# Designs tried in a protein design run: designed miniproteins, single chains, continued (4). Part 26

Each design is a single chain, and the fold is of that chain. pLDDT is the mean over its residues in the fold that is shown.

## One batch from the design tools (miniprotein)

Design m12869
Fold by ESMFold2-Fast:
Structure m12869 (fold): chain A 85 residues (1-85)
Amino acid sequence: MEEIQKIIEEVKKLYDEVMEQLKTASVEEAQKLYQQFVDKLDELYDKVSEIAQKENTPEAQQLLDQFGSLVYGYRRDLLGFVLKK
C-alpha cells in the first residue's frame, strides 16, 4: 500500500517536471521526453500491478485502478502537448 502510494506521488512529480521541460523543448526533444516518460509509466504500472497482486486486497486493486486512470490521462495530455509543438 505505502509503496504504491509512493509510486503514484513519484509519477505526479515526474509529470510536472516533464510538462515544465516540454514548454522550452524543441519538437525532437519533446518527442524524446514523451517516449522516456511513457516507458517509465509502463515500467511503474507493471511494478504497481505486481505489488497489488501480491497484496491481493480490494484496497490494493482500487489503487491499481486509480493509477491506471492517472497513467492514461497523463499519456493523453502529454501526447496532446507534444502534437501542438
Scores: mean pLDDT 81

Design m12870
Fold by ESMFold2-Fast:
Structure m12870 (fold): chain A 88 residues (1-88)
Amino acid sequence: MPKPADYDEPLVAEFAAEMEKMQAALLAGDIDAAVAHAEEAIELAKKIAEERGLDPELVEAGVAEVRASIQAIRDDPEAVRAEIAASL
């Protein structure tokens, strides 16, 4: 049998893909698509946390912080886009 750590490899790949789509949507100025991909990434992160047996309370706290970041994207998408562009 593969190691237990191998069980979340597909979910980690899907999470990375959704984060990449979020960044691409932000750079394209599609805020609704960026938020949708961020929400999908949150759901994938919850599944990864479940596979790893993380504390649900810590997971919910982390999700709340990510949702606050999504709200920041909605409030000032140009500032977030500038930060992403500066990282390239």
Scores: mean pLDDT 72

Design m12871
Fold by ESMFold2-Fast:
Structure m12871 (fold): chain A 96 residues (1-96)
Amino acid sequence: SLKEEVEKLKNEIFDLAKKIGELYREMAALNPDPEKQAALLKKADSVLEQVERVIKTLEEQYKDDLPKLVEALKSLVEGLKAEIDRLQAEYDRLKA
């Protein structure tokens, strides 16, 4: 059902957000600058809250249109995957 698809996508989004937070924490650990380290840790701590707010906004916007909600959540999944790829590349450059 579309309701089951929404729940599956929400779970995937939270898993991706957790991975983004972990990447920010790993990059912070590699950074010798205390101000840059603090900024990365702040980003790590805020990712889940930001993603939760986006999901809530989409659920309210598309409360009467489950197909559009599914499309919006799929778009969010792809955006978070692209962000992970970007952060992973940045982390790999810092680690090398």
Scores: mean pLDDT 89

Design m12872
Fold by ESMFold2-Fast:
Structure m12872 (fold): chain A 73 residues (1-73)
Amino acid sequence: SQKEIELLETKKLMLQAVIGSTEFTIEHIRANQTDQAKRDALIAQNRQAIAALQEQIKEIQEEIEKKKKELEE
């Protein structure tokens, strides 16, 4: 239904916002962490988190596309 698509699009938007804040965290680490090994490890950890969120967004997008196709004749 259209309502289900709207809820999925809202969830996708929320996850995109989390990615944005995580990218901001990476920039903050890059600017403020003076220990190279700790900096690299923290950036890698946050990039893994972004990758997981991107996978979730992909799954949501596929569900949106499937539901939209079901509404098309």
Scores: mean pLDDT 88

Design m12873
Fold by ESMFold2-Fast:
Structure m12873 (fold): chain A 100 residues (1-100)
Amino acid sequence: MKKIDEIVEKTKKQIEKLLSDYPEAAKEIIELLDETFEKVKSNLNNKKEAEKILVSFQVRVVGLLTDLILKEGDKAIPTAEKVSKVINDMINKILEILEE
């Protein structure tokens, strides 16, 4: 669905900007997002499977952000919180679209 493509593309740009000081973390999250988006696209007519894919993605992103904080210290907390918010906003928008 074209609207989901636009949401994902906007989210990638926001992540790259927020993680400009942490390019390795940005790359890992964007690669995971691309993998997740291809799976969601394959399951647009199966809401339960799409939701499961998005929940799995959210858990993996939380893990990557936790690793970033452990590696970089307290200075990474505000960035991790902003990235988490952007990811949650994206997931909520996609779920609203899947409800038709």
Scores: mean pLDDT 85

Design m12874
Fold by ESMFold2-Fast:
Structure m12874 (fold): chain A 58 residues (1-58)
Amino acid sequence: GAIADSISSEAVDLIKTGATDDEIQDFLLKKFSEYSLSTDEASSAVGKVMTEKSKIDA
């Protein structure tokens, strides 16, 4: 959904600015709790972040 996509985009921006994996995980957990995302929405957001991280790390 739009909220999950927004969270994923913010997490990707953090990765690009040199945030650690721990900082990104803390950010995602806080946002998932704040917006009361479902497990499916949270999994979708994590999947998008991991895909973009793979492209940046390659």
Scores: mean pLDDT 78

Design m12875
Fold by ESMFold2-Fast:
Structure m12875 (fold): chain A 85 residues (1-85)
Amino acid sequence: MSIRDFIRAALAQAGAEAPEELIDRVAEAAESIPDPGEAALAALVAVRLLTGEPLEDLSEALAALSPEERERVERALALARAAVA
């Protein structure tokens, strides 16, 4: 499954739609991330932003991460927010 396919599937499961241009922009931003796990996380955060889902549940998950993992997640969050804006 490509990042684009993942974004489309996640939006469909949430009952949400986004313009193809926006999906492409999010996918390009995520694909620019060298680490596949970080890229997938950026795509997931972007989908949540597009569906209007709150990011509060991510705070608990972030607290369980190591400092290195948290840096990775924060970078993915910044990229996802930039791509969705």
Scores: mean pLDDT 68

Design m12876
Fold by ESMFold2-Fast:
Structure m12876 (fold): chain A 80 residues (1-80)
Amino acid sequence: AAEAQAAALRQRADGYYRAADLEEETGKRFREEGDELLTKQGNVEEAKRKYETADIAYNGARNNRAQGDKLRAAADALAA
């Protein structure tokens, strides 16, 4: 039934949103680690690696949110 398909798409969308939330938390943590390395240890190279990892995590979060939005839109179309 269309309702069952819509429910499955919403569950998949929720999975992408949870992944995005975790990636945003990961990005924040790596940015904080980078700041600590710069300000307390003066370790510029390690800090740069942490910032690059944070940026990758933030990009992953945006991509996962976009995928979740597409699945939610598809679910809404089926439920209409």
Scores: mean pLDDT 88

Design m12877
Fold by ESMFold2-Fast:
Structure m12877 (fold): chain A 85 residues (1-85)
Amino acid sequence: MTEAEIEEREEEIREEARRTLNMPDEDVELAIRLMRGELAEEELPAARAALRRMAERYLKGDGAALAEADAAIDRLVAKAREIAA
């Protein structure tokens, strides 16, 4: 994936989160920074919480889909923690 492709995907995520899910800017930026591996270890709990709120809004409280989202979020947080270490 090129730098331009990454930027385009990030903009799509921002647009979807803000327009469709009405997510606050701080939550959107935490999610994007987590995906980039730019977060310090101490920021990971806040980023996880932001992704969880986004997943809840996107999945409309579907418990099975939320369990899969939780597993995916936990994998992203674990990867980001390795990068931060």
Scores: mean pLDDT 73

Design m12878
Fold by ESMFold2-Fast:
Structure m12878 (fold): chain A 95 residues (1-95)
Amino acid sequence: EELLEKVRELYREAVQIVRDYLDGKISKEEAKQRLTEIRQEVEKLRDEALKNGDKEAVLLASGILGLIDTAMEYLDGKITPEQLRAAIDALEAAL
């Protein structure tokens, strides 16, 4: 339960970073830095969730890692803004 709450908080932070970048509130470099930090924290929580058998936290953490990887690809110019928005919408629908 507590682990799942922490993963949900990191999800909200990751989405907020992406939204702040899309709204022009933060730079590409700032977005990359913050997303890298969140990614490391999510990886740690996913590994803990796997160890504890917390399937809900594992699924959410894996989804967040996928979103962060997609956002990084967008920041590197490898995907369209439409593909990034679709990834955000897909994760929102899975929550």
Scores: mean pLDDT 83

Design m12879
Fold by ESMFold2-Fast:
Structure m12879 (fold): chain A 65 residues (1-65)
Amino acid sequence: MSPEQIAMQRGRNAADAIRARLASWGIQVNSVDISISRLADGSYEVIITIDTDHGRRIYRYIYPG
């Protein structure tokens, strides 16, 4: 499995955990977007954007490449 595939899977797992947590608090999730990019040092930046009835939330994670 490539480092990029591992970073993408970690991003998906993080997004799923955030959605489950928000739902448990009664917050309605309207959409989830996941963006991944490779940084110059070989690490991966994962940006998770979640739109809710209570506003937009943005999470940023950096995973080693």
Scores: mean pLDDT 83

Design m12880
Fold by ESMFold2-Fast:
Structure m12880 (fold): chain A 78 residues (1-78)
Amino acid sequence: MNEEILKRSREVLYREGLELGYSEEAARRAAEVAAEYIAENYEKWREEGVSSEEFQQEVWDIFTGTAEEAEREARARA
């Protein structure tokens, strides 16, 4: 189940990143990091009574932060 959640989350987030105009590299890296966070932390957040909105916001912050970092790294190499 965790592997299926990880794979599905990665695919969805990668597609969203591309639709937002991030590069393939940035979208891929952001999707991987955010999907891993979901897989590792979903059960804990649910058990500790954290709201779905708080969990979604944290996932989105990790996703966008990682994508922006990857884009900055790409620009620094140019």
Scores: mean pLDDT 77

Design m12881
Fold by ESMFold2-Fast:
Structure m12881 (fold): chain A 102 residues (1-102)
Amino acid sequence: SEEERILVSIVTAFALRAIGGEIIEELLKRGVSPEDLGITEEEARRLIREGRIIRDFFKEKGVDWSEQDLIDLIMRVYGVSKAEAEKILEELKKTVEEGRKL
């Protein structure tokens, strides 16, 4: 269904962020600076932190995520209330429906 396509697109975007955070963390451990990656130290820390949260969520929940699971993940990643996470999820759905990248 269209709803399933939208949810899969959002899950995929979070999966890519999890991978990106892991790669950044590994490169920093090998002596690559955030500046060499074209990001700030604050951005590097944020991407690593968010990537860890997303990876832990995949480990806990697997890959078959409900809308409620996405709301819970958004709350954990952004440190926001359920009401704010629901608004963020609505914006992510709209972005996918408009054919824009997440």
Scores: mean pLDDT 86

Design m12882
Fold by ESMFold2-Fast:
Structure m12882 (fold): chain A 85 residues (1-85)
Amino acid sequence: MFGEAERLIGQAYTLARQGAPASEVSELLRKAADLLAKSGGPETAAELLRSTGDHIATLLRRQGRDAAADEVRRAVEEKVKELLE
């Protein structure tokens, strides 16, 4: 289980680069956030999820995938609200 969150984040970047659906990218980020919250707490998980999500959204926008970037950002903010309740 150690490094599993980092593995999922790496997969999310790979899928984003390969043009995978935003839903698949977002699912990996949500799973990574749950693992990070268990080890470092919800605030740390939320901060890292926002940072990672912003980087992926920027990557998608630079590739002309604006709708996918918006979907990832929405999924990230929904998960952040869930974590921070």
Scores: mean pLDDT 84

Design m12883
Fold by ESMFold2-Fast:
Structure m12883 (fold): chain A 71 residues (1-71)
Amino acid sequence: SLEDIMEKLKQVIRQYFSQDEADTIEEWLKKMSLEQQVTFARGLSGQLAEVNPDLAKQLQEIADKLEELLK
């Protein structure tokens, strides 16, 4: 479900960012369309690919699941 995917995204964000940063990002996500959420998750995955490949992979999987909801 969208709720389950978004909870996983929030969990990944909280693992990498500070609490204040995570809270800000979560507020941005609430205002985003599904298309914008896919773009955000893919972009963050790309940024983390070299510094944290495991989190980057999780973000890519999240983006793929969000993109399937657009179909």
Scores: mean pLDDT 86

Design m12884
Fold by ESMFold2-Fast:
Structure m12884 (fold): chain A 87 residues (1-87)
Amino acid sequence: SKLYPTTFIDVKTGEKVEALVSEETLEKLKEAKETGKTVNLQFSKDAEGNILVSVETPIPGGVGVKVLDIKEEGEHVTIYYEYVVGG
């Protein structure tokens, strides 16, 4: 499967995470931006130390993520997000 080098930027803190995202995960992030739906981001690490990201259903009443913007420049993707309290 193709993996996209992706920068995740927390718009409130300015903190950045460099990660790899699958095409399926990128489509879920695009859907979250389009719908304004809150999602949960799960970060994991592979055997080479690369950070991998998956998109999951938010925990009810917990902290979730809003995807605010997505920038695609060549093969690099930048995701702008903020943490929000779930309903």
Scores: mean pLDDT 81

Design m12885
Fold by ESMFold2-Fast:
Order: C-alpha cells, then structure tokens, then sequence
Structure m12885 (fold): chain A 64 residues (1-64)
C-alpha cells in the first residue's frame, strides 16, 4: 500500500471542509435562512480560500 503524500492528505482535508460547508449551506437554504444564491456564493468563497475553487463551483451549481 503506497501511503498518501502529505499534499494529497492536505487536499483531501480541504475537499472535506468544502463538502462540510456545502452541507451547512444546503441546510440553511432548506430552513429558509438564506437564498440558494447566497449559499452558492458562500461555498465558492470557502473553496477559493482553501485553494479548491473547482470543488466549490460543483457544489454551488448543485445549490442553484
């Protein structure tokens, strides 16, 4: 078994954080606390700051 590099583990952690943020944003939309557009912008912002903007764009499209 080839151990995952630290860079791959760091990327997986960042992707997991975006996924968790997506879950929170989706729940807030379901509760009527924010709009889907606000949730999409929040996810894009989080993913950009974490260096994985492509993940944020995929989740943002699912919210719209």
Amino acid sequence: MIPKSREELDREVREALVRMAYGLAKRAVEQGKITPEEAAEFIRSVAEKLGVPEEGERYAEDLL
Scores: mean pLDDT 78

Design m12886
Fold by ESMFold2-Fast:
Structure m12886 (fold): chain A 66 residues (1-66)
Amino acid sequence: EFEKIKEEINKLAERYGAEPLDDLAVENIVEKGIENLRPDRESAADPAAVDRAERFLKEISEIVKK
């Protein structure tokens, strides 16, 4: 099941133009959630990039919450 989660996350990364996540990154997301990966909106230079990253992380969270 972990391999399915990793595959779905990496397919999302490809769609968002992001780098593929390695095993450690996927394990950290499964164990700790996405909170540590969320961008700091208050100090962000580009709000549109923050919104895109937050959408990506939300979709990852939905995959791992199965």
Scores: mean pLDDT 70

Design m12887
Fold by ESMFold2-Fast:
Structure m12887 (fold): chain A 55 residues (1-55)
Amino acid sequence: MELSKIEKDLLKQIDRDIEAYKDRVSPEELERMRKLALENYYEWAKKYFGIEKPE
C-alpha cells in the first residue's frame, strides 16, 4: 500500500500554495507557514489514517 504517495502529493500541493507567498514574505515566514501547513496535514492524517509525522 502506497500511503507515502498520498502524503507526497499533499505535500506538493502545500508547497505550491505556499510558493504564491514567497515573493511577499521573508524566507523565515515562508518556512513557518510551510511548517504549520505540514503540521496540520499530519494531525489530520494521524487521526484518520494512522500516519505519523517523520522524524
Scores: mean pLDDT 67

Design m12888
Fold by ESMFold2-Fast:
Structure m12888 (fold): chain A 60 residues (1-60)
Amino acid sequence: MSVGELFLLAAEKMSELTSEEFEEAIEEFKRAAGRALSPNATEEDRRELKRAAERLLALK
């Protein structure tokens, strides 16, 4: 799965999550996305976005 596809799936799932536990994962994902989508994003920032998205998608 590409990072772009993973991002879109994570964004869709984010809109459906309402619990406090899921809010933590959502906040981490948003922060990682902000860093990874900046013009000066590093490879590490992109890896953190991928990890945050995968964590969010793993939540039920």
Scores: mean pLDDT 72

Design m12889
Fold by ESMFold2-Fast:
Structure m12889 (fold): chain A 93 residues (1-93)
Amino acid sequence: SMAEEEEKLKKNALLTAEGIEYAMRLAAEEGTEPLSEEEIAQLEKMLEIAKTISEEAAKRMEEAVRLAPEAGRNLTEEGKEKAKKKLEELLKK
């Protein structure tokens, strides 16, 4: 079960990272306001967490951080929900 739990954590991290990447890409395409320094710092923090869990999730988060200066604050509702929930899960010990 421990190996299954690790696999689920990696899968959840990847799904969260993919959701954030898609949200950032969509916001960049819409030409919204750029993200604040605080919001970019939060994405960078999520990237560091992703690096400890999944290489694939980390790569998706790197792309999200790259898109962040162009994305703005109007993230998709789905992306915001997934990001908040999964970040809380990743920070719990």
Scores: mean pLDDT 72

Design m12890
Fold by ESMFold2-Fast:
Structure m12890 (fold): chain A 87 residues (1-87)
Amino acid sequence: MEEEAEAMRELTGSERAGELVREAGELHRKALEALAAGDTEAARAALAELERTYRELIEVIGEKDPELAEEMAAALDEFVAKARAAI
């Protein structure tokens, strides 16, 4: 979302962080659509791309705010574990 992407750019000073937030939103939507359709392969592919995108975002954030990056990494690990269990 543009508002979240802009906030992330301001927080990190990185255009890449804003792009990653938008990409994550798209991938999250695709994963939910795949799950609703019963397409577990598409859902797994979208989840893998989401994990990659969030890891890149956490790396960028960590350059400016390592404490926030640690919190986000823990949240990502929990999210991925729950999502994999649901697929």
Scores: mean pLDDT 76

Design m12891
Fold by ESMFold2-Fast:
Structure m12891 (fold): chain A 95 residues (1-95)
Amino acid sequence: SAAARQQAQQARIDQLLDQLKQKFNLSDQQVQDMRQRIANGEPLLAVFQDLDDPEKVKNWIESLLLIGKSIDAKIAGKEEEAEKYVKKAKELAKK
């Protein structure tokens, strides 16, 4: 249902913001401001680019996308490809 999709999307956004808060030591106010901007329909990329150290945030987001590709590769039975994505994600997260 449409309501279930909206709830799933909101849960993913909340999880992402919680991870971002922990990873970059953001204040409750910064997370609340980001949540408000997302609720107002601002693109996620624009919201994240306004953070202190936007390059680290970008590298972290790219790392998460690589982890997503790793999961897809594992589901497809491509274990070697999945391992390469995880390795790239770990290297990017160190930058």
Scores: mean pLDDT 75

Design m12892
Fold by ESMFold2-Fast:
Structure m12892 (fold): chain A 115 residues (1-115)
Amino acid sequence: MKPSDLTRENLLKEAREIKKAYDKAESVDEVIEKTKDSFLATLARNGPRAAMAAGVTPQQFLEGLAKYFESLGLEEAAKVLREAAKKNITSPEEARQAMIDAFKALADAEERRRA
């Protein structure tokens, strides 16, 4: 994936697709499957497990991701990720849920700013 594909605008577009899937889905697995070609869905599916395999805790991974989103001016996603990192998250599945919740919150905030 090119660095240009990870611009603020592309992340907002992917977050909107995740929100659409989230509103129709009964599970996080269904959200990820419906959006599987997106960077954000791939990051949620594989990121926590890969981080843990590399010796990074779920809390450290979510905090790192929050700093990345904050650096792009995506404060609502960063807030949700940091709030999740303060909880006793020990599984990749819990981290995955927190990521999808953050991406949905980002799309909700963007929709409100356009209203």
Scores: mean pLDDT 79

Design m12893
Fold by ESMFold2-Fast:
Structure m12893 (fold): chain A 63 residues (1-63)
Amino acid sequence: NKLEQLRQQQAEELKQFLQEELGVPPDLAERAAQLFLEGKPVVEAARELELPEDLVKQLLQHE
């Protein structure tokens, strides 16, 4: 399924972005990517994982 592959690619890109650009620990970045794949918005996943407010704000700018 092309859409599933694209969604998984977006989850991997999110995971790398969180780790490399925002300094999120790998475990939390993996969890955020999993929540994204489960259909949760990136911002909501960040809130559930209690990520820093500055990080949540940066995610909101990317929507």
Scores: mean pLDDT 71

Design m12894
Fold by ESMFold2-Fast:
Structure m12894 (fold): chain A 79 residues (1-79)
Amino acid sequence: LEEVRKAVEKHLDPETAQRVIDLVEKAIEAAKAGNVEEARSYAQEALDLIRQNVDEETAEEIGRLIGKAVREAILEADK
């Protein structure tokens, strides 16, 4: 999450960055609760906002960080 926060704050305006962070936090919470489909939905909304505001290369970079954070949360929920 910290890596995602730093990346979005660097490339997005403060309002959009906060919106993306909120969606990623919701995705992580849903993943930890075992709601994998809801987690994917929030992550996809975050990625859509990023793609609207940055170039494809930057969107792919931030997307990988978001995907990693959500996958780690899903793995923690399975314990």
Scores: mean pLDDT 80

Design m12895
Fold by ESMFold2-Fast:
Structure m12895 (fold): chain A 90 residues (1-90)
Amino acid sequence: MKYKKKEGETPGEFIARIADKDGDGTISDEEAAYFYSIFDKDGDGTISVKELKEVLESLGLKVSDEEAKSILEAFKRRGLPEKMTPKKLK
């Protein structure tokens, strides 16, 4: 089943819930790979501010460039790489 935003949930909360399932405040390699599998619609292994924004808009969420950038920066602080590691290539 694909991820869907819950009613009343903000885009930031939705993304945090996906990335931080364990609630430990850090993102492991497996969590990062799973995050990329959700948001990397094109399969290029990278997530930019523009791509995150486009994916969220495809899910019916309207976000600004500033919001998308803030989300990516917060996740990079928690251990999300700018590019997915080649450890798990499928």
Scores: mean pLDDT 62

Design m12896
Fold by ESMFold2-Fast:
Structure m12896 (fold): chain A 82 residues (1-82)
Amino acid sequence: ELPPLVIATRLGQLGYTPQQIQDTLNKIKQDGDDYVNRTLDALRQTNGNLTETAKMLGKSQSTVSNVVRGLAYRGLVTIRPR
């Protein structure tokens, strides 16, 4: 897991807005490591389908999408939401 300041700096360098950076940091904090690991496993099983992943986890598609954004930034997931 990258420190929040490192994540914010790298997202800024990649052209993300301050609001997008803040939203990403808040979501990582809220979801925690257990949910992140469960999301990774579900994404592997659904071959990257966010809707099916959300159904498997009993979460909203928005929640799963925010976690996937953080994981993709960290290079742990490279799949599209469809």
Scores: mean pLDDT 61

Design m12897
Fold by ESMFold2-Fast:
Structure m12897 (fold): chain A 75 residues (1-75)
Amino acid sequence: STEEAKKIVVETTRKILGEEVAEKVRETLSKLPDSTSIENVLITAYITARNLVPDRVAEVERLYEESKKAIEEAE
């Protein structure tokens, strides 16, 4: 579900980029309606993290890949 995908993405962000970035991603994702596709949840989190920590490119890319994998494994 979109709600579960949002939770997984936020927790993955917390693991890779830390609490402060995770909370900002959570706030941004909370504005997305529950009808939002999982792909758009992932892309929104990626763009948000990239804009918050533009110097941490490899970690932001890892956030996208790890979140995608975690969501696929939870289904």
Scores: mean pLDDT 84

Design m12898
Fold by ESMFold2-Fast:
Structure m12898 (fold): chain A 67 residues (1-67)
Amino acid sequence: SEQEEYEKKLHEEMIKKLQEEVGLSEEEARQLLKGIKPKSLSEEQYKKAMEILEELEREFVREIIAS
């Protein structure tokens, strides 16, 4: 469905942002998307990552409602 495509795009964007702005590996980013905190992350990296995920998820909800 179109919603599933938006969710896949959102996850892709999340992974990209986490890698570029926080310096996470793809595996660490995917773990965060599943609600798992990787033990390799610093508190600063984790906080920044969660802020990015929260903002992108809010943007996604807005797009879904607008669709």
Scores: mean pLDDT 78

Design m12899
Fold by ESMFold2-Fast:
Structure m12899 (fold): chain A 61 residues (1-61)
Amino acid sequence: DEVKKKIEELKELAEKEKDPFMKELLQSGVDAAQKALDAGKYEEAEATVNGALGAYEFHKS
């Protein structure tokens, strides 16, 4: 499941992140995406995890 793999990637980024604000942003994205996935809202989960990854990448660049 692609969404589950992206959530795992987001979790790893959150674990490695040293900036408290960015760590909370990533963890919030993980929690929201996992909640949506658990509720069967696959499109919402995918949008949430992609949004969090995109925001992180934009900040990083």
Scores: mean pLDDT 80

Design m12900
Fold by ESMFold2-Fast:
Structure m12900 (fold): chain A 60 residues (1-60)
Amino acid sequence: MLDRESGERLLEEGLRLAREGRLEEGNKMGTAGVTGYLSAGDEEAAAEAARRVREEFLKA
């Protein structure tokens, strides 16, 4: 699951889990999403995804 489409799903699910208080699972999924974008060569989407993950988890 390292293509762009999988990265998008993992990122959105990770951010959703984080908002629901499932921080460990959310962080794991969110970081997997960033890796998916990087593997697809989409550095811009990967950077944006990493920033969104950081913002959600910095609140904890």
Scores: mean pLDDT 76

Design m12901
Fold by ESMFold2-Fast:
Order: structure tokens, then C-alpha cells, then sequence
Structure m12901 (fold): chain A 88 residues (1-88)
């Protein structure tokens, strides 16, 4: 189905993004990462600041769950995404 294709594409994108962010934390060069993601219907899918790989993994898991819920509601379009890095 179209929903399954969108969910798979989103998961794949997040997997690649998560790998990059994990490397940044492992390098010890960043202190924190702030992420905010909203749909076109103004539903907040993610609004968190993370300071560890564990917190990052939890945030991405929450984002996936909320995106899946938005897909089921018929409002999955992301209109806003903000990612800010704080260096050590």
C-alpha cells in the first residue's frame, strides 16, 4: 500500500540519519542535539533535546511511532524540521 511505502521510505531515511548522528556523539565533538519536527496539520512528531546515543535512539523510536500514527490519520506530510547541534 502507499502508506507502507511511505513508512518504509521514512524508516530508511531515519536509519541513515541515525548512523550519522551516532558517529557525531561517538566522536565526542557534540554536547547535545535539538530536534523539532511538525506535520502540515501542526502535529508535533518530535520536540526533544538529546545528549547521548541512548536518548537519540529513544527520540528516533518515538518519531517513528508518531509518524506511523500520522500516516493512519492521513496527515503524514512534514512541513517543518529543525536540527541544531551544540558543540563541546
Amino acid sequence: SEKEKLLEAFKRSLEGFLEILKELFESGKIKSLKMKIKTASNEVLLDEEVSSIEELEEAIEKLLKKYEEALEKGNPTISYSEIELEKK
Scores: mean pLDDT 84

Design m12902
Fold by ESMFold2-Fast:
Parts: sequence; structure tokens; C-alpha cells
Structure m12902 (fold): chain A 64 residues (1-64)
Amino acid sequence: MTAEDYALQALRAIQAKDPAAARAYVEQALALDPNFPGVAGLARVAEENGLPELAAWLREQARR
């Protein structure tokens, strides 16, 4: 699995309204690539799907 594979699983978890699963997948993606550029995009999708707390956490990860 690549960081992008885990990010895709996180995207699907966000669309399923499962922030806990999405967070776990993002943590796996960042473990493989700490500078993974897709995190900012996932934050936007989380906000659009009514998960503002997850979106805030993802924006924090994107700034690290």
C-alpha cells in the first residue's frame, strides 16, 4: 500500500461519515510519507461532508 492508497481509503471513510476510520488511514499515509500533499485536499472534502473537527485536524497535519 502507498500513501495515496491510504488517502483514497480515508476519502471513502469521509464520504461514509466515519471520521475515526478516516483519521486512522491518514495516520498510515503520513507514516509512509510525512509530506504527503493530499492531506489538504482531504481536509476540504471532510469539511464538505460535515466533519469540521476532522477537517481542522487534517489542516493541522498539512502544516507540519
Scores: mean pLDDT 82

Design m12903
Fold by ESMFold2-Fast:
Structure m12903 (fold): chain A 71 residues (1-71)
Amino acid sequence: PAPQPPTVPGDVARRSFTPDVLGLIDRDGDGTISTTELNALLDFMREHDIVDPNALSPEQREALRRTLEAA
């Protein structure tokens, strides 16, 4: 098996996340999701008991945006 890459391909992320969530994760707007950005999302979801990243409320999306800006 191949080692896990430090980034998530845009096509894979697009299938896993809505465009809204993908836009929040992709801070650089380069179409590549870094492991740091993905881990920040996963940590945020764990902190708030969120199972589905695509079901974020507007308030949760704003909190996530601030978290990713700080990361």
Scores: mean pLDDT 66

Design m12904
Fold by ESMFold2-Fast:
Structure m12904 (fold): chain A 96 residues (1-96)
Amino acid sequence: SKLEKLDELNKKFSEVLKKQKDKLTPVEFTALSIRVSGAFFNTRLALESKDEKLKEKLAQDALQELQVVLDFAKEKGLEDLAKFVEELIKEVEKLL
């Protein structure tokens, strides 16, 4: 199911982020965790919503949060995280 795929992506993100812990401040690590958790939550709500306008807004908000995380990873030179988030954006777009 799409929800099972979303849970798999969330688990993979947690593993990638954990590997970056030594390259991030505690504040940066927490901020990235919160933003991606919010994106996964909004993606789930979009998938479960039958209101087309709400679905579009939740999908847009989820993708915008992932883009912020991607831009941060690129600015910091976190190549493995940036590559993972680029693929995560594509996978989330496929689910939506």
Scores: mean pLDDT 87

